# Designs tried in a protein design run: designed miniproteins, single chains, continued (4). Part 16

Each design is a single chain, and the fold is of that chain. pLDDT is the mean over its residues in the fold that is shown.

## One batch from the design tools (miniprotein)

Design m12527
Fold by ESMFold2-Fast:
Structure m12527 (fold): chain A 82 residues (1-82)
Amino acid sequence: MEGEFEELDEAEKEAARRRAAERLRTLGEVLGRPELGREAAERVLAAETPEELEEVERYLEPAVREAEAAGGAEVAARLAAA
């Protein structure tokens, strides 16, 4: 089969970054700060390593927790739909 090892690694990295970026854009909208979500998504898409992706997620963790506490089921539904 074509691209077994190399292609799976690249595809998995790209898929993970895209999913994280989509969740961050939705988070920004939920918080009423679409600019914050957009900036974070751009940083995730530019991330070259998993560590850089984790740094962005850690930076936004307080905002995520605040949104979850305030929005509950609505926030969870929007994050799942992104």
Scores: mean pLDDT 65

Design m12528
Fold by ESMFold2-Fast:
Structure m12528 (fold): chain A 96 residues (1-96)
Amino acid sequence: SLEEEMRELIEELKRLREEAIKLGDSILARVLDRLIEVAEQLLEQGKVTEEHVRLVREAVEAAKRGLEAWKKGDILSVIGLTLRIIGIIIELESTL
């Protein structure tokens, strides 16, 4: 179900947030914390759509790429990927 997919994505976001904290990417950690809150709110309100799952999945992939860029010292990619996640959060919040 879409709700089960969203719960799995939230758990993956929580793991990525912990990795961001461990690596010292405090901005990504904060951005992911906000995304987790929005995704949990969508679940609680029964508002999960295929579009929401797709957007959160895109944010998970951006976060993974952002952490790899951070490990390589590619700060421009880190900034771009973090901004992409912020854009996804804004899109999700517009549906609340």
Scores: mean pLDDT 90

Design m12529
Fold by ESMFold2-Fast:
Structure m12529 (fold): chain A 58 residues (1-58)
Amino acid sequence: LGITEVFSFSGGQGNAIAEIVKALGLEDKVTVRVSSQTPEKEFDNMKALGVKNVVRMG
């Protein structure tokens, strides 16, 4: 099965993950789950880089 979810736990990792997802053409097919502690600015950056689905973990 292909990877459909990616988890990010630390600050700054979301931007790197978003760039990789974009480079692989998976921005509309992958859900990125981030820590509840992830800054709002990092959410904005990930969405600006083209990731369609970014959600907070519990």
Scores: mean pLDDT 66

Design m12530
Fold by ESMFold2-Fast:
Structure m12530 (fold): chain A 84 residues (1-84)
Amino acid sequence: KKKEEVEKLVEEGRRQTDAAIRGMQLAAEKGDIDNVRALGDAAIRYFDKLAEKYPEAKKEFDELANRVREATQEAIEKAQERLS
């Protein structure tokens, strides 16, 4: 059962990552860099805590956190270009 719970958390994490990326892209279109950073940072901290609590799924949560980091940087760059 614990393995099924962890698998469910990883699947939920993927959905949360997609939602965070969409939110960051919407904020970037408005030039709202602060909101992009807030959304990205919150998601990364969430996955870092999950990786610590569930070391058996650390690689999966680390991958999700890295995907959010990359998307956050891309969204910030896009927001800066929009403001130019």
Scores: mean pLDDT 84

Design m12531
Fold by ESMFold2-Fast:
Structure m12531 (fold): chain A 75 residues (1-75)
Amino acid sequence: SEEDEKFIQELGEELRNRAKAAGLSDEEVDQLVAEATRIAREAFKAGLSKEEARELARHVYDLGIQEVKARRAAA
């Protein structure tokens, strides 16, 4: 729905701002936001609430940031 897409857009903006504060590149931010918003859309299709979808997306996103930092430390 239009309301669901607005929620996904607002979630994406929140996550994008968090990644920029963490010092990630625009490409890394775009990939992590795309993954987290995909997970949120899948959660909606599975019948989860907006709160549950947001929490799941935030969790996946935080793990993604840690993975990027770990790869940079290994390089």
Scores: mean pLDDT 80

Design m12532
Fold by ESMFold2-Fast:
Structure m12532 (fold): chain A 73 residues (1-73)
Amino acid sequence: SLIARQPPELRPAAFYVLLLAARDEAEVRALLDAGRQHLPREDAIAVLETLLSLERDPARRALLREAIAELRA
């Protein structure tokens, strides 16, 4: 994972950039799993909430909301 290869302090920025660049659902799901595994929970939530505020695609919004809900549980 590109996220896991980054220093911890750069992982939130990498997670944000990679999710913005992701073009298909499989890539989005893999990145969400990597973010959940390799970022502090609050950092992952902050990135996902920022992306959700900018997202227009209903399918991507659903994936982002699901990921945020799982992190908040």
Scores: mean pLDDT 85

Design m12533
Fold by ESMFold2-Fast:
Structure m12533 (fold): chain A 70 residues (1-70)
Amino acid sequence: MSEKELEELYKKLKEKLEELKNHKDPNDQEFQDKIRKEATEIVNKLEEELGYVPEEAMKIVIEIHEEIEK
């Protein structure tokens, strides 16, 4: 398993979650749906390409949320 691939997916997921947090219109459903779709695709890559089980992928998402909410 490549640590570089994990770091790239982590970075992309973090960027998507930061975009969602920093968006000024909380009622922009189209933007929220787009970001959720893109984030889901990254989580799927963690599971399918790097072999993370759903519990491990969820821990990565939680870690990113905690980092963003500092």
Scores: mean pLDDT 75

Design m12534
Fold by ESMFold2-Fast:
Structure m12534 (fold): chain A 84 residues (1-84)
Amino acid sequence: IKEQEEIYELSIKALKSDEEEVEEILRKILEEVEKKTGKAADAAQEEARKEIAKAIMEAKPEITDELIEEYRKEAEERIEELRA
């Protein structure tokens, strides 16, 4: 569950950053996922990578305080579920 928590925290940070920082954070998230799962060639991992990248890029042009708060809320709820 720590891997999930770290991914969400990095994703929230990416949403608050400029384009260059978003790309850097995304690369770090993908590196951590590959490092921990060891499934670099797995289709499921590639799909997750595309979803994360798509979500960040889709949110970036329309990033608002509300959107950031919603994403943070979702991450906090997931972390709470894992720790409950």
Scores: mean pLDDT 54

Design m12535
Fold by ESMFold2-Fast:
Structure m12535 (fold): chain A 56 residues (1-56)
Amino acid sequence: MVLDKHRATLEPYDFALAVKAASMPEVLDVQRDGNGAIIVTEPGVDAAEVLERLLA
């Protein structure tokens, strides 16, 4: 199993959503990148599922 999915982009950038993502236990870091932010999750955690949960 290849788990190269620990990174997702939040675009457009939203400060409140970035703060919420940073408070999630599965999230290691949130990095501003151009027009968005990169959400970095723990190895084995799907960053896209974390992003979907963040936007719910």
Scores: mean pLDDT 73

Design m12536
Fold by ESMFold2-Fast:
Parts: C-alpha cells; sequence; structure tokens
Structure m12536 (fold): chain A 86 residues (1-86)
C-alpha cells in the first residue's frame, strides 16, 4: 500500500532530522526527542499496517501525521542550524 510505505518513509526521515537537530544544539533535546519518538511511533504503525492491513482512511491519516511530524522536524533542524551559527 503506497500510502503506508510513504508514511513510513516520511516518519523515518523525521526521526533522522530530529536526531540531527539535537546533535547540533543539545538545548533542543526535549523538542527533538519528542519529534523522534513521534516519528518512531508513526513508522511502527505504518509497518504494522503493511503487515496486518489498514483501511485507506487510517493510512491517509497516518500519512498526514507523518507529513506534519516531518515538517516539525525540518523546522526544528532549521532552528538548530540558526542557533549553531550564532
Amino acid sequence: MELLEEAKRLAEEAVRLGLEAMRLDPSLLPEAAGVAIAGIGLAFQAELGLEKGMSEEEARELLRLAEITLERARELLKRARELAAK
């Protein structure tokens, strides 16, 4: 199911960016940890959906949450880079 594969991919990317943000600025650890944990949970749900099945509506909601989490991760990484440059 393309929606679940995409949701998993975006969620895994959000984890990667969140961890990178924390590495650049440890003061962002609580926010970065929150994004990483959310991404891990979404990726796990997508994997279970691929194994056990999931409705198209549930898969679309998961994709939407993964997109939001990735956007949060990108914003956090941008903030970390700006803080590191000061």
Scores: mean pLDDT 85

Design m12537
Fold by ESMFold2-Fast:
Structure m12537 (fold): chain A 69 residues (1-69)
Amino acid sequence: SPEEKVQQAFETLKELIEEFKKNPSAEKLAMLQRAIDEFKEALKEYNLEPDEEQKKLLEEAKKLIDEFR
């Protein structure tokens, strides 16, 4: 279902955020950026809005990317 696909992308993003926080690298940054894009595309494809937990995770991912510059 659309909800299951969005949830799978969310879980992947969450795991990549945790891995990036433990050992940041340019390679993991690229993986994190891709996971964010995939999650956003899944939401857009199914015309779904992110819930509060998902919004929070996206904000955390963006901050990590911005801080790694």
Scores: mean pLDDT 82

Design m12538
Fold by ESMFold2-Fast:
Structure m12538 (fold): chain A 72 residues (1-72)
Amino acid sequence: SEEDRAILESYNPSEELLELFDEVLENPEDEQLVGKFALKLMEELGVDRAREFIDKLKDEKLKAKLKEFAGL
């Protein structure tokens, strides 16, 4: 959602991470894409900030998938 996107923007992410998140929002059932985003998120923000971002998400299904793929 736009709300979830705005939450990510508050972390000052790279343009690549935002683009990848937009792709995830369009294709939330694409496990490979969700996994790529989770890895990029962890790599760029680190564990603590990635966990904080995921916990703030309004989409409960996306939150669960990201926790699984991030190993959180």
Scores: mean pLDDT 84

Design m12539
Fold by ESMFold2-Fast:
Structure m12539 (fold): chain A 88 residues (1-88)
Amino acid sequence: MKKEENIKKAIEALKEGRDRAEELVSPEDQPAVREAFDEAIEAVKKGDTKKFAEALSRLLKILRPNREAAEVADKAGVEAFRYLKEAK
């Protein structure tokens, strides 16, 4: 179904963003970045837009000192949210 396809694309966008953001941050910050992305992925699987927004807000606060990583995370979040909105 179209809804399931959009959810899969949203998850793929977040996984790609997670991998790229982890490469751009220090090893000390990698666990927190991974956790926030995993929370966003879990929210997408459940269709929970509020928890998704909360996870992205937390992620961007962690990444604020690292402009490149924050930009990657923001782009991944915008793309995932677009697919999530189309799924509803």
Scores: mean pLDDT 81

Design m12540
Fold by ESMFold2-Fast:
Parts: sequence; structure tokens; C-alpha cells
Structure m12540 (fold): chain A 78 residues (1-78)
Amino acid sequence: KAKEAAELIEEALEIAEKENAPQDFLDALEKARELVEKGDLEAAAVSLDNLIEYARALKLYEAAELLEKARELVEEAL
């Protein structure tokens, strides 16, 4: 589940890069993936909630959907 969540975050990062998203958003996505990989799932969940809101503000709805799925997997692993 953690591996699947990290993969979804990576897919969201690829979409954000193609859409030329702000660098702070890209950096935050990489940090969220690292938190999932380290098993800091509580911090990862908080980070993902913020990233989903940011993605929606940027109109990156496909990335937001991937991040929502990642958040669900992180919650299941808690």
C-alpha cells in the first residue's frame, strides 16, 4: 500500500511537471513521496491533504485525483 501510494504521488509529479506547475508544488510532492517511503504516514497524510487542495487551486484535477487515491492508501496503512 505504501509503495502504491508513492507510485501515485510520482504519477502526480509527472503530470505537474508537464503542466509546468510551480516549483514549490513539485518540491512538496517529492517530500510527500519521501514521507511515504520512510513510513512517516501521519506527516504524509497531512502533506497530501495540503497538496490535493493546492492541485485543485492550480486546476490540475488529474493530479488531484491521483493524490486523493494516494491519501486513501496512506490512511488505510495508518
Scores: mean pLDDT 85

Design m12541
Fold by ESMFold2-Fast:
Structure m12541 (fold): chain A 75 residues (1-75)
Amino acid sequence: MEKKIKEMLKLLDKVGKLDPKITQDTIDKMKELIKKKDSGGLIEKLVEVMPLANDESRKLLNEIFKIAMEMALEQ
């Protein structure tokens, strides 16, 4: 679990550096959902954000989505 949390946070930090359309406020909200282990809320936010992302950020968000889905299935 902790390894998955840390990996998702690293991926979000990369998204924040690569995509100016994804605001720091949005990144911070997703980080809070990750820390709370709210996989459902995180998946909902990712689905909202992914269409707005550039191609490189979308790949990273899709990796976060995959980890979030794995966490949801473990609950």
Scores: mean pLDDT 81

Design m12542
Fold by ESMFold2-Fast:
Structure m12542 (fold): chain A 60 residues (1-60)
Amino acid sequence: EKGKVVKQQILDAVRRLVEAGRPEEALRFARKAADSAVYNGLLTPEEAEEVIREAERLAA
């Protein structure tokens, strides 16, 4: 499913930003990317919430 690949790509980018010492930027990126993916029909709102929750966990 397209959503699975998109979620993985967003979370991979979040992990790179967190590893670079930029957790606030990682969370901002995740929210913007999730919103854009919902707008473009790549994620459902529920899938976008899952991505944001996982990004929050990675940045904590």
Scores: mean pLDDT 83

Design m12543
Fold by ESMFold2-Fast:
Structure m12543 (fold): chain A 57 residues (1-57)
Amino acid sequence: MEKAKESIKKTFNAEKVEEVGRVGNVLLFLATTKDGTIVGVAATEEGKILSYSSKKP
């Protein structure tokens, strides 16, 4: 979990990273950037990013 959070925070330059769910080995996060953009991220526990999508508030 911590590795995934760190990887997401570095990749998207996010101010905040929240875990919102899990499906098997895939962790689901919401990352909030400084400009308020929310990025939904699917990643492994090891910090490998599998997919992402961004949505403006």
Scores: mean pLDDT 77

Design m12544
Fold by ESMFold2-Fast:
Structure m12544 (fold): chain A 75 residues (1-75)
Amino acid sequence: KEEEKLASLSPVQQEFLEAVKNKDIETAVKKAKELGFSDEEIKNLIEGFNDPNFDEEKRYRAILARLLELEKLKK
């Protein structure tokens, strides 16, 4: 369930996902840096927000998968 996956995320990760969902690029970039995203990942995130042909749902799913992977590594 999606709610169960969201519950496993840290408050910072949840704030990041909310910023992405709300298209708050400035907050999303700030939170991504706090979460340990690479400069290349952050650049791709910004470019994705500015690309009118980019699938935002696909990007959101990829970001969620990356956050879950980072949380697993943090153990």
Scores: mean pLDDT 69

Design m12545
Fold by ESMFold2-Fast:
Structure m12545 (fold): chain A 86 residues (1-86)
Amino acid sequence: SMRLQYSQQLSDAIINGSPQDGLNLLRRLQDDGLLDLANDMISSLDNIRDGRIIYPSSDGGRLFSNNLSRYSDRGRQFADLWRRDR
């Protein structure tokens, strides 16, 4: 699905150290009205930053969280960057 592709693309950008691509993709999701997926991803990033475990309800959110589970330091760095840009 398109939502799973976006989740994979965002997690890949974070894991591969392309944070600008990740920021642009997350903003694009908000602009394109995929707010439920964007909110699931933002919540996952906030939970990684805060050391909390929450299971997203959406397939895209779950894929995103699962992909970042092995790269929590990358996820925290991106979460901090996202919050500083806001």
Scores: mean pLDDT 75

Design m12546
Fold by ESMFold2-Fast:
Structure m12546 (fold): chain A 60 residues (1-60)
Amino acid sequence: AQKLEDLQKAQKAVLSLAGVSSVQEFLQLPQAHRNSLISFVAQQMQLSQEDLLRYLLSLA
């Protein structure tokens, strides 16, 4: 599905912007920093912030 492909691209973008190599490392970042990156990537990719966060949590 297109939404799954977009979530996978968003995951890669979030990790790249955060400078981390894994979703587990990303989720250990300070909540404010993590939420800022999720918000930015979700907005750029026309995704729900909640959907992106839930997707990332499903990978941890």
Scores: mean pLDDT 83

Design m12547
Fold by ESMFold2-Fast:
Structure m12547 (fold): chain A 136 residues (1-136)
Amino acid sequence: SAEEIVERFLDPSTPLAEQARLLLETSKDPELAEEVFKLLLEESKKYPPKLTAVSPDPRHVLLIHGGLRSIGLELSDEEKQLIALVSQGQLERGIAAVKAIYAAKVHGEPFSLRHLAAALADLAGIPHDLVEIPKL
């Protein structure tokens, strides 16, 4: 079910490669992918709409803000909350979530689970054919 997928994805014991494979498999079913993405957005509301939740190191937060300014990417509060949820205090995961949002915007597509799945798969070194994630 969508709830079981979200629980597994958010479990601290689930390694990055398994998180990526889980979202890649879920993305093959558009209806299930939409349900999972909606649940992730709801879980994200627990975080403040601030990039400070991306990493415990404030220098990493400054790095992300600088990167966003350099590419001209403006984030919504919902997008900031989702980045916080996905990052789990790890900078590289936060950057992957930013790349997913950027990919959706450059392709003129609504940000969705498939963009997040592709970005996490790239981070994990897993091949996919879902979405081309732009090099930042």
Scores: mean pLDDT 83

Design m12548
Fold by ESMFold2-Fast:
Structure m12548 (fold): chain A 91 residues (1-91)
Amino acid sequence: VEITKKLNEAIEKGDLETAKKLAEESVDRYAEIKGLSDEQKEKLRKLVIEYVEALINGDTEKAEELGREARSIVLTPEQLELFDFLEEQMK
């Protein structure tokens, strides 16, 4: 939750470097907790990085699509937090 707020702030400021760093930290933590394979972790990391890039560029449609793909990989209790994050971005 805290990391999500910091990520959102970085995106709003257009700080791509900080946003990518926070996104990678989020993916690494999630992959460790859930025991994702290296392939799944790399795919998720790529999707999340592209997602924050799309948000900073104002490409809301692409961000929404990438967010859905990321959710299809995670499909866990983290769904609610990810869904809540995406809803916040649409407001």
Scores: mean pLDDT 70

Design m12549
Fold by ESMFold2-Fast:
Structure m12549 (fold): chain A 100 residues (1-100)
Amino acid sequence: MSVREAFLEVFPILKTLPEEDLEEVFELLKKMHELVRQALEALGLPPPMPLEEVESAEEFKQMLTEMFNLLPQLPAEQQHAFMEKVEEMIKKIKEAMKKL
């Protein structure tokens, strides 16, 4: 199972999105993951599980849980940037659903 397949298994609503919109949502997920990785690296903390190592829905849930649990430990600027990407993702999903 790829990280993309795991993402769709955890959030089945995403399977209803047009392919183009799904790709944009997945790109936002990758940007959110990279932001957390960079912030942890700057703090000298171990990085989150790499996206390419996620092979199941359970591993994807664990990765997301770890990222959200680490979020309060990040500087306010990085927390804000992460939440901005979450809001962009939610907006993109809502707009894509309106096309259906």
Scores: mean pLDDT 80

Design m12550
Fold by ESMFold2-Fast:
Structure m12550 (fold): chain A 80 residues (1-80)
Amino acid sequence: RIKRGEKPPPLSREELEEAAEIYRRQDEAMKEAGKEPPNKEAHEKMKEFVEAVENNAPLEELLELVERMREAGAVITLSS
């Protein structure tokens, strides 16, 4: 089970909720300023993550979405 590069400790639900709020606020601020996100694919993945948090998705699903966001080039605002 333990292996080279053991998984970092999973983000808590509270930390994921905070990240989702930050992403929501950033998206809202960009819309208000008339700016477009520089990476559309990462932005779509961030929206999926935020929506999953809003829908009280299980922690496992939220962590999966975080990985999808990282693969798309999104940077987690919390230390990752």
Scores: mean pLDDT 68

Design m12551
Fold by ESMFold2-Fast:
Structure m12551 (fold): chain A 58 residues (1-58)
Amino acid sequence: SAAASAAAGAGARAGALASGGDEKTAQEMYNRAETAAAQGDGDRATLEGAGGAARGAK
């Protein structure tokens, strides 16, 4: 589960950065996606990843 949580966080961070987001936004998306995945909430982890990309794009 630790590896899965880290992967979810890394994906959210990468998405935010790829969309032009700053490091603070990327770190916040990492933490939110990792926490959701660690709690077993895959839907929330996915939503946080998408939110990170959208915020980065702005």
Scores: mean pLDDT 70

Design m12552
Fold by ESMFold2-Fast:
Structure m12552 (fold): chain A 80 residues (1-80)
Amino acid sequence: SYEEKKRKALAAAVLAALEEGRVPSLEEARALAEEHAKEYGADLTEEELEDIGGAVVFTVERALEEGGVERALAAAKAAL
């Protein structure tokens, strides 16, 4: 479903950003989400890119700040 493709795109973008070890900018997060969504056959709208990009930034920032990187990586991999 389209919802599953969006969840996978979010998960893949979070995984990629966590592997870089730094919080991405919103622009970088949107680009990651768009790239990975295309791999799953989803063309995200501008609104969906903004929402998913923001969620990527928030998730990565929280994981790095609170020492939750291993848990966040496991969650992202489970969603793929």
Scores: mean pLDDT 83

Design m12553
Fold by ESMFold2-Fast:
Structure m12553 (fold): chain A 110 residues (1-110)
Amino acid sequence: SEEKIKEALEKIRELLRRSRERMYEAAEKEDFALFEEIREELLREIEKLLKEYGVKEKDIKIIIERLKSGLDAVFENYKKTKNIELFKERLEALEELILSDIEKILKKNE
């Protein structure tokens, strides 16, 4: 239902927002081990949530691989540039991209 799609997207948006705030702190401290911990936790929580909303395993795998690759790219760029503003902009852009991908998949499964 449209209401279930909205509920799923709201839960995913909140999860991404909380992880993003923690990643900002990890980046400011240059705590790369903490960033990896937050990344792995986020990937597990997104996978769990998508399974709970009945997303097909193949589609979950695509989303998780995209999110993982995006996070790795943003973080590797930050290690090279040390530009915190660019890091924040890139994380927010990745969040919106992943939310858009998830919305398309949830709508397709109706």
Scores: mean pLDDT 86

Design m12554
Fold by ESMFold2-Fast:
Structure m12554 (fold): chain A 58 residues (1-58)
Amino acid sequence: SRQAEIQRALAEGLPAAHELMHRFGEAGDVESSREIGRLAMGDQVAAGRAAARELAAE
């Protein structure tokens, strides 16, 4: 399913998410392209918070 493809790409990292987003865009599936972009941004924010917490813990 499309949802499974999005989750797999996010698990592989931002380059994989970007590649899938590009494929959806080329296929004319703008909504799925936007959805993966939104989820990838959420992952970036979570990763940034985790890194900041790690730095604070020394």
Scores: mean pLDDT 70

Design m12555
Fold by ESMFold2-Fast:
Structure m12555 (fold): chain A 85 residues (1-85)
Amino acid sequence: MKEKIVEYLKKAIEAIEEARKAGLTPQQIVDLLQELKDEFMEDPEITLEEKRRLAATFARVGRLVLEGKYDEAIKVLKEEIERVK
């Protein structure tokens, strides 16, 4: 379970970093984050409580991305990884 949560958080960081490198728009990056959210919401290894927390984290990260606050978005994801470890 913890390994799965950390995997989704790391995938979110990678998606933001690679999408920025590729010149994607903030909305396109949010769409990638939404795909990851749909994936972890269907993962039976993650508890409902952790799904709710991940969804809240992804919503906050998505807002930061739309505001162009990419470093803050990545920081939020890294802090959540440290919480789960």
Scores: mean pLDDT 86

Design m12556
Fold by ESMFold2-Fast:
Structure m12556 (fold): chain A 60 residues (1-60)
Amino acid sequence: SDEELERLAEKYGVSVSQVRGAKTLLESGMSDEVVVQLLQKEAGLSRAQAEALIAELKKL
């Protein structure tokens, strides 16, 4: 699982800790919209990039 998180971090230009944090929030039942907003604010992702990252995390 760490290798997949590292791959996503490199692909989206974010830290591994940010990817892991997003995955944990989604697994805790946090809404996609809240996680999108956090990724935009804290990781500097666009809405499209944040939504794409969330979709990839849900496949793991």
Scores: mean pLDDT 86

Design m12557
Fold by ESMFold2-Fast:
Structure m12557 (fold): chain A 100 residues (1-100)
Amino acid sequence: SKAKEQALKEAEGFEGTAEAIGDFSEERGEEIREAARRKAEELKKKIEESSEEEQKELRKEAILLESSLSMSLILGSSYKLAHEEEGKRLGAERAREVLE
């Protein structure tokens, strides 16, 4: 079934996105990857047990999950940049204190 193949491919896509987030967050990497694998397995089981109409809805669910995870990746990158800028600011302030 084309609907089944498309739904399974979307489930794999969201798992891949979650792994990329996990790599970005080493301390949370395994937790995120395990959660992603669990969710992917749930979706794949539902897809295999579902009618063609249900498979189309599950594909939509997988796409929405991937979008949500992609937004999390953007937020994580923004947090890292903000943390680096805060570090640079503190460094500049300490340099000023030393030069006084």
Scores: mean pLDDT 68

Design m12558
Fold by ESMFold2-Fast:
Structure m12558 (fold): chain A 95 residues (1-95)
Amino acid sequence: SRNDDRGRSTIDGVRDGIRTMYDNSTNSTFSSQLGQAGNQIDGIMNDSSLSIGQQLTQTRNILQGLYNDSSATQQQQNVLDGFIRVVDNQINNIS
């Protein structure tokens, strides 16, 4: 459906953003967390048993975990806050 397509595009965009953060990260500890988060999001996106709302909610929880990580810089937290906001907006649109 159109809502499923938009939800999928939202998660794809967030996943690409996490990859960009990983490629640009100079903090090895946070880079490891970004890599793990990216792999988890890939797993969520490939799980056909999950609804798009469940995929968005699980992606949001991963982003929140990254945001709360003590190794994240303020700039990285600001980017993650933007991703959380985009995901929250999409969840609200399908609720």
Scores: mean pLDDT 88

Design m12559
Fold by ESMFold2-Fast:
Structure m12559 (fold): chain A 61 residues (1-61)
Amino acid sequence: VTSVEVLDAWGPPELVPGAVETARKMAEVIAEENKRFGETEGIGAYVEPSLNVRAVARATV
């Protein structure tokens, strides 16, 4: 993975940092898997509706 960008993040202030970190890690894993098929990017999303928290990240290989 060459870069990771946070695309969206909202929710309770105490939960957002953890959600962002989870989304970033998911994006990195997905980008590396997508690389096997000639893709250069992966999107990771962490959404917990019961806690009203969301984070989305994009990773580039």
Scores: mean pLDDT 79

Design m12560
Fold by ESMFold2-Fast:
Structure m12560 (fold): chain A 64 residues (1-64)
Amino acid sequence: SHVDELVETLLNSPDETERLAAAIELSQLPSLDEKARERLEEAARNDPSPAVRLAADSVLRKLA
């Protein structure tokens, strides 16, 4: 699914700009399933870029 592709990009892309774009796209969705939320929590905790971590955290807060 498109959501699975965005989550894959967010967690595995070597390009910080691609990971940021994936987080922004995920933020435009009305809801996320449990699996996608868990993987966003992983990105918010573990991504090497502070900007990507903040973006992932922002998505989680919006969908709470």
Scores: mean pLDDT 82

Design m12561
Fold by ESMFold2-Fast:
Parts: sequence; C-alpha cells; structure tokens
Structure m12561 (fold): chain A 100 residues (1-100)
Amino acid sequence: MKKIELELESSADELDGEGLWKAAKEAVEKGDELHITLTLRFPEPASLEEAEKKAKEAADAIEAVVREAGARAGVDVEIETEIEVSETKAVVEVYAKPVF
C-alpha cells in the first residue's frame, strides 16, 4: 500500500475541503494509507484553550471527510488523530487506513 501525504495550512476558520476530499477519496479508492498534516495559524495569539478548541474542530472536520469518503466507497477506515497546540499555531495530524 502507498502512503498518501497531504499538508494543509489554514487560518483558524478556513479549511481546504476540496483538496481534503480529493486526497481522502483517492486513498480509500486505492486502498492506500492517508496522512494529513494541518497547520492552523492564528492571526492573533489565542489562549491555549481556544487553540485546542479550534484544533479539535479541525480534526473532527478532517475525520468526518475521511469517514464520508470511506462510506461512499464501501470501505471501513481506521483513524488516529494527534494534536499539538500553542498560542500561535496548532498542528493536527490525522492518520487513516482502509480496513477490510
């Protein structure tokens, strides 16, 4: 299986949904592993609580897109998410693997 890597950079309120959907669809259709790294940059320093909330919202959005791609392809997907937050940025890493 190939590993498909997608790096995204976004402001706290924007996510490239089209790029994410295309990568997720390709991974599940090919039976490849997907690794998504999203860097959220805050235009003003956020509290750690706000940064964590935005990172979790972004992680949930990424996981929802990956699960939807799997559901449409008839493939179960195993998802693991890691989040690192600071006052100026958050990094969300999502690992998805098709399951037979």
Scores: mean pLDDT 74

Design m12562
Fold by ESMFold2-Fast:
Structure m12562 (fold): chain A 88 residues (1-88)
Amino acid sequence: NKKQIEKEVKEAKKEIKKLAEELNLTEEQKQILEQFTEFYVSSRKNLAKNQQEAQQILNEDLKELSKLLNLTPEQMEILEKKLPKILL
């Protein structure tokens, strides 16, 4: 359902903006994280047949996301802890 996905993306982006603020991300890093969130919620998450698969897909995508965001180890630890709670 396209309408439901749009609602999930909006709610996820709202939580992501709060997380970006807590991490003191740059505007460029915020944009990358928001784009990733939209991509994950609208497409990647829907490939999972259960919560366990959704977590595995997110873990794979997080490896690429961390390279794109160029985060410190401390920022990455917070992101890895909080992002699954927002997106799953």
Scores: mean pLDDT 79

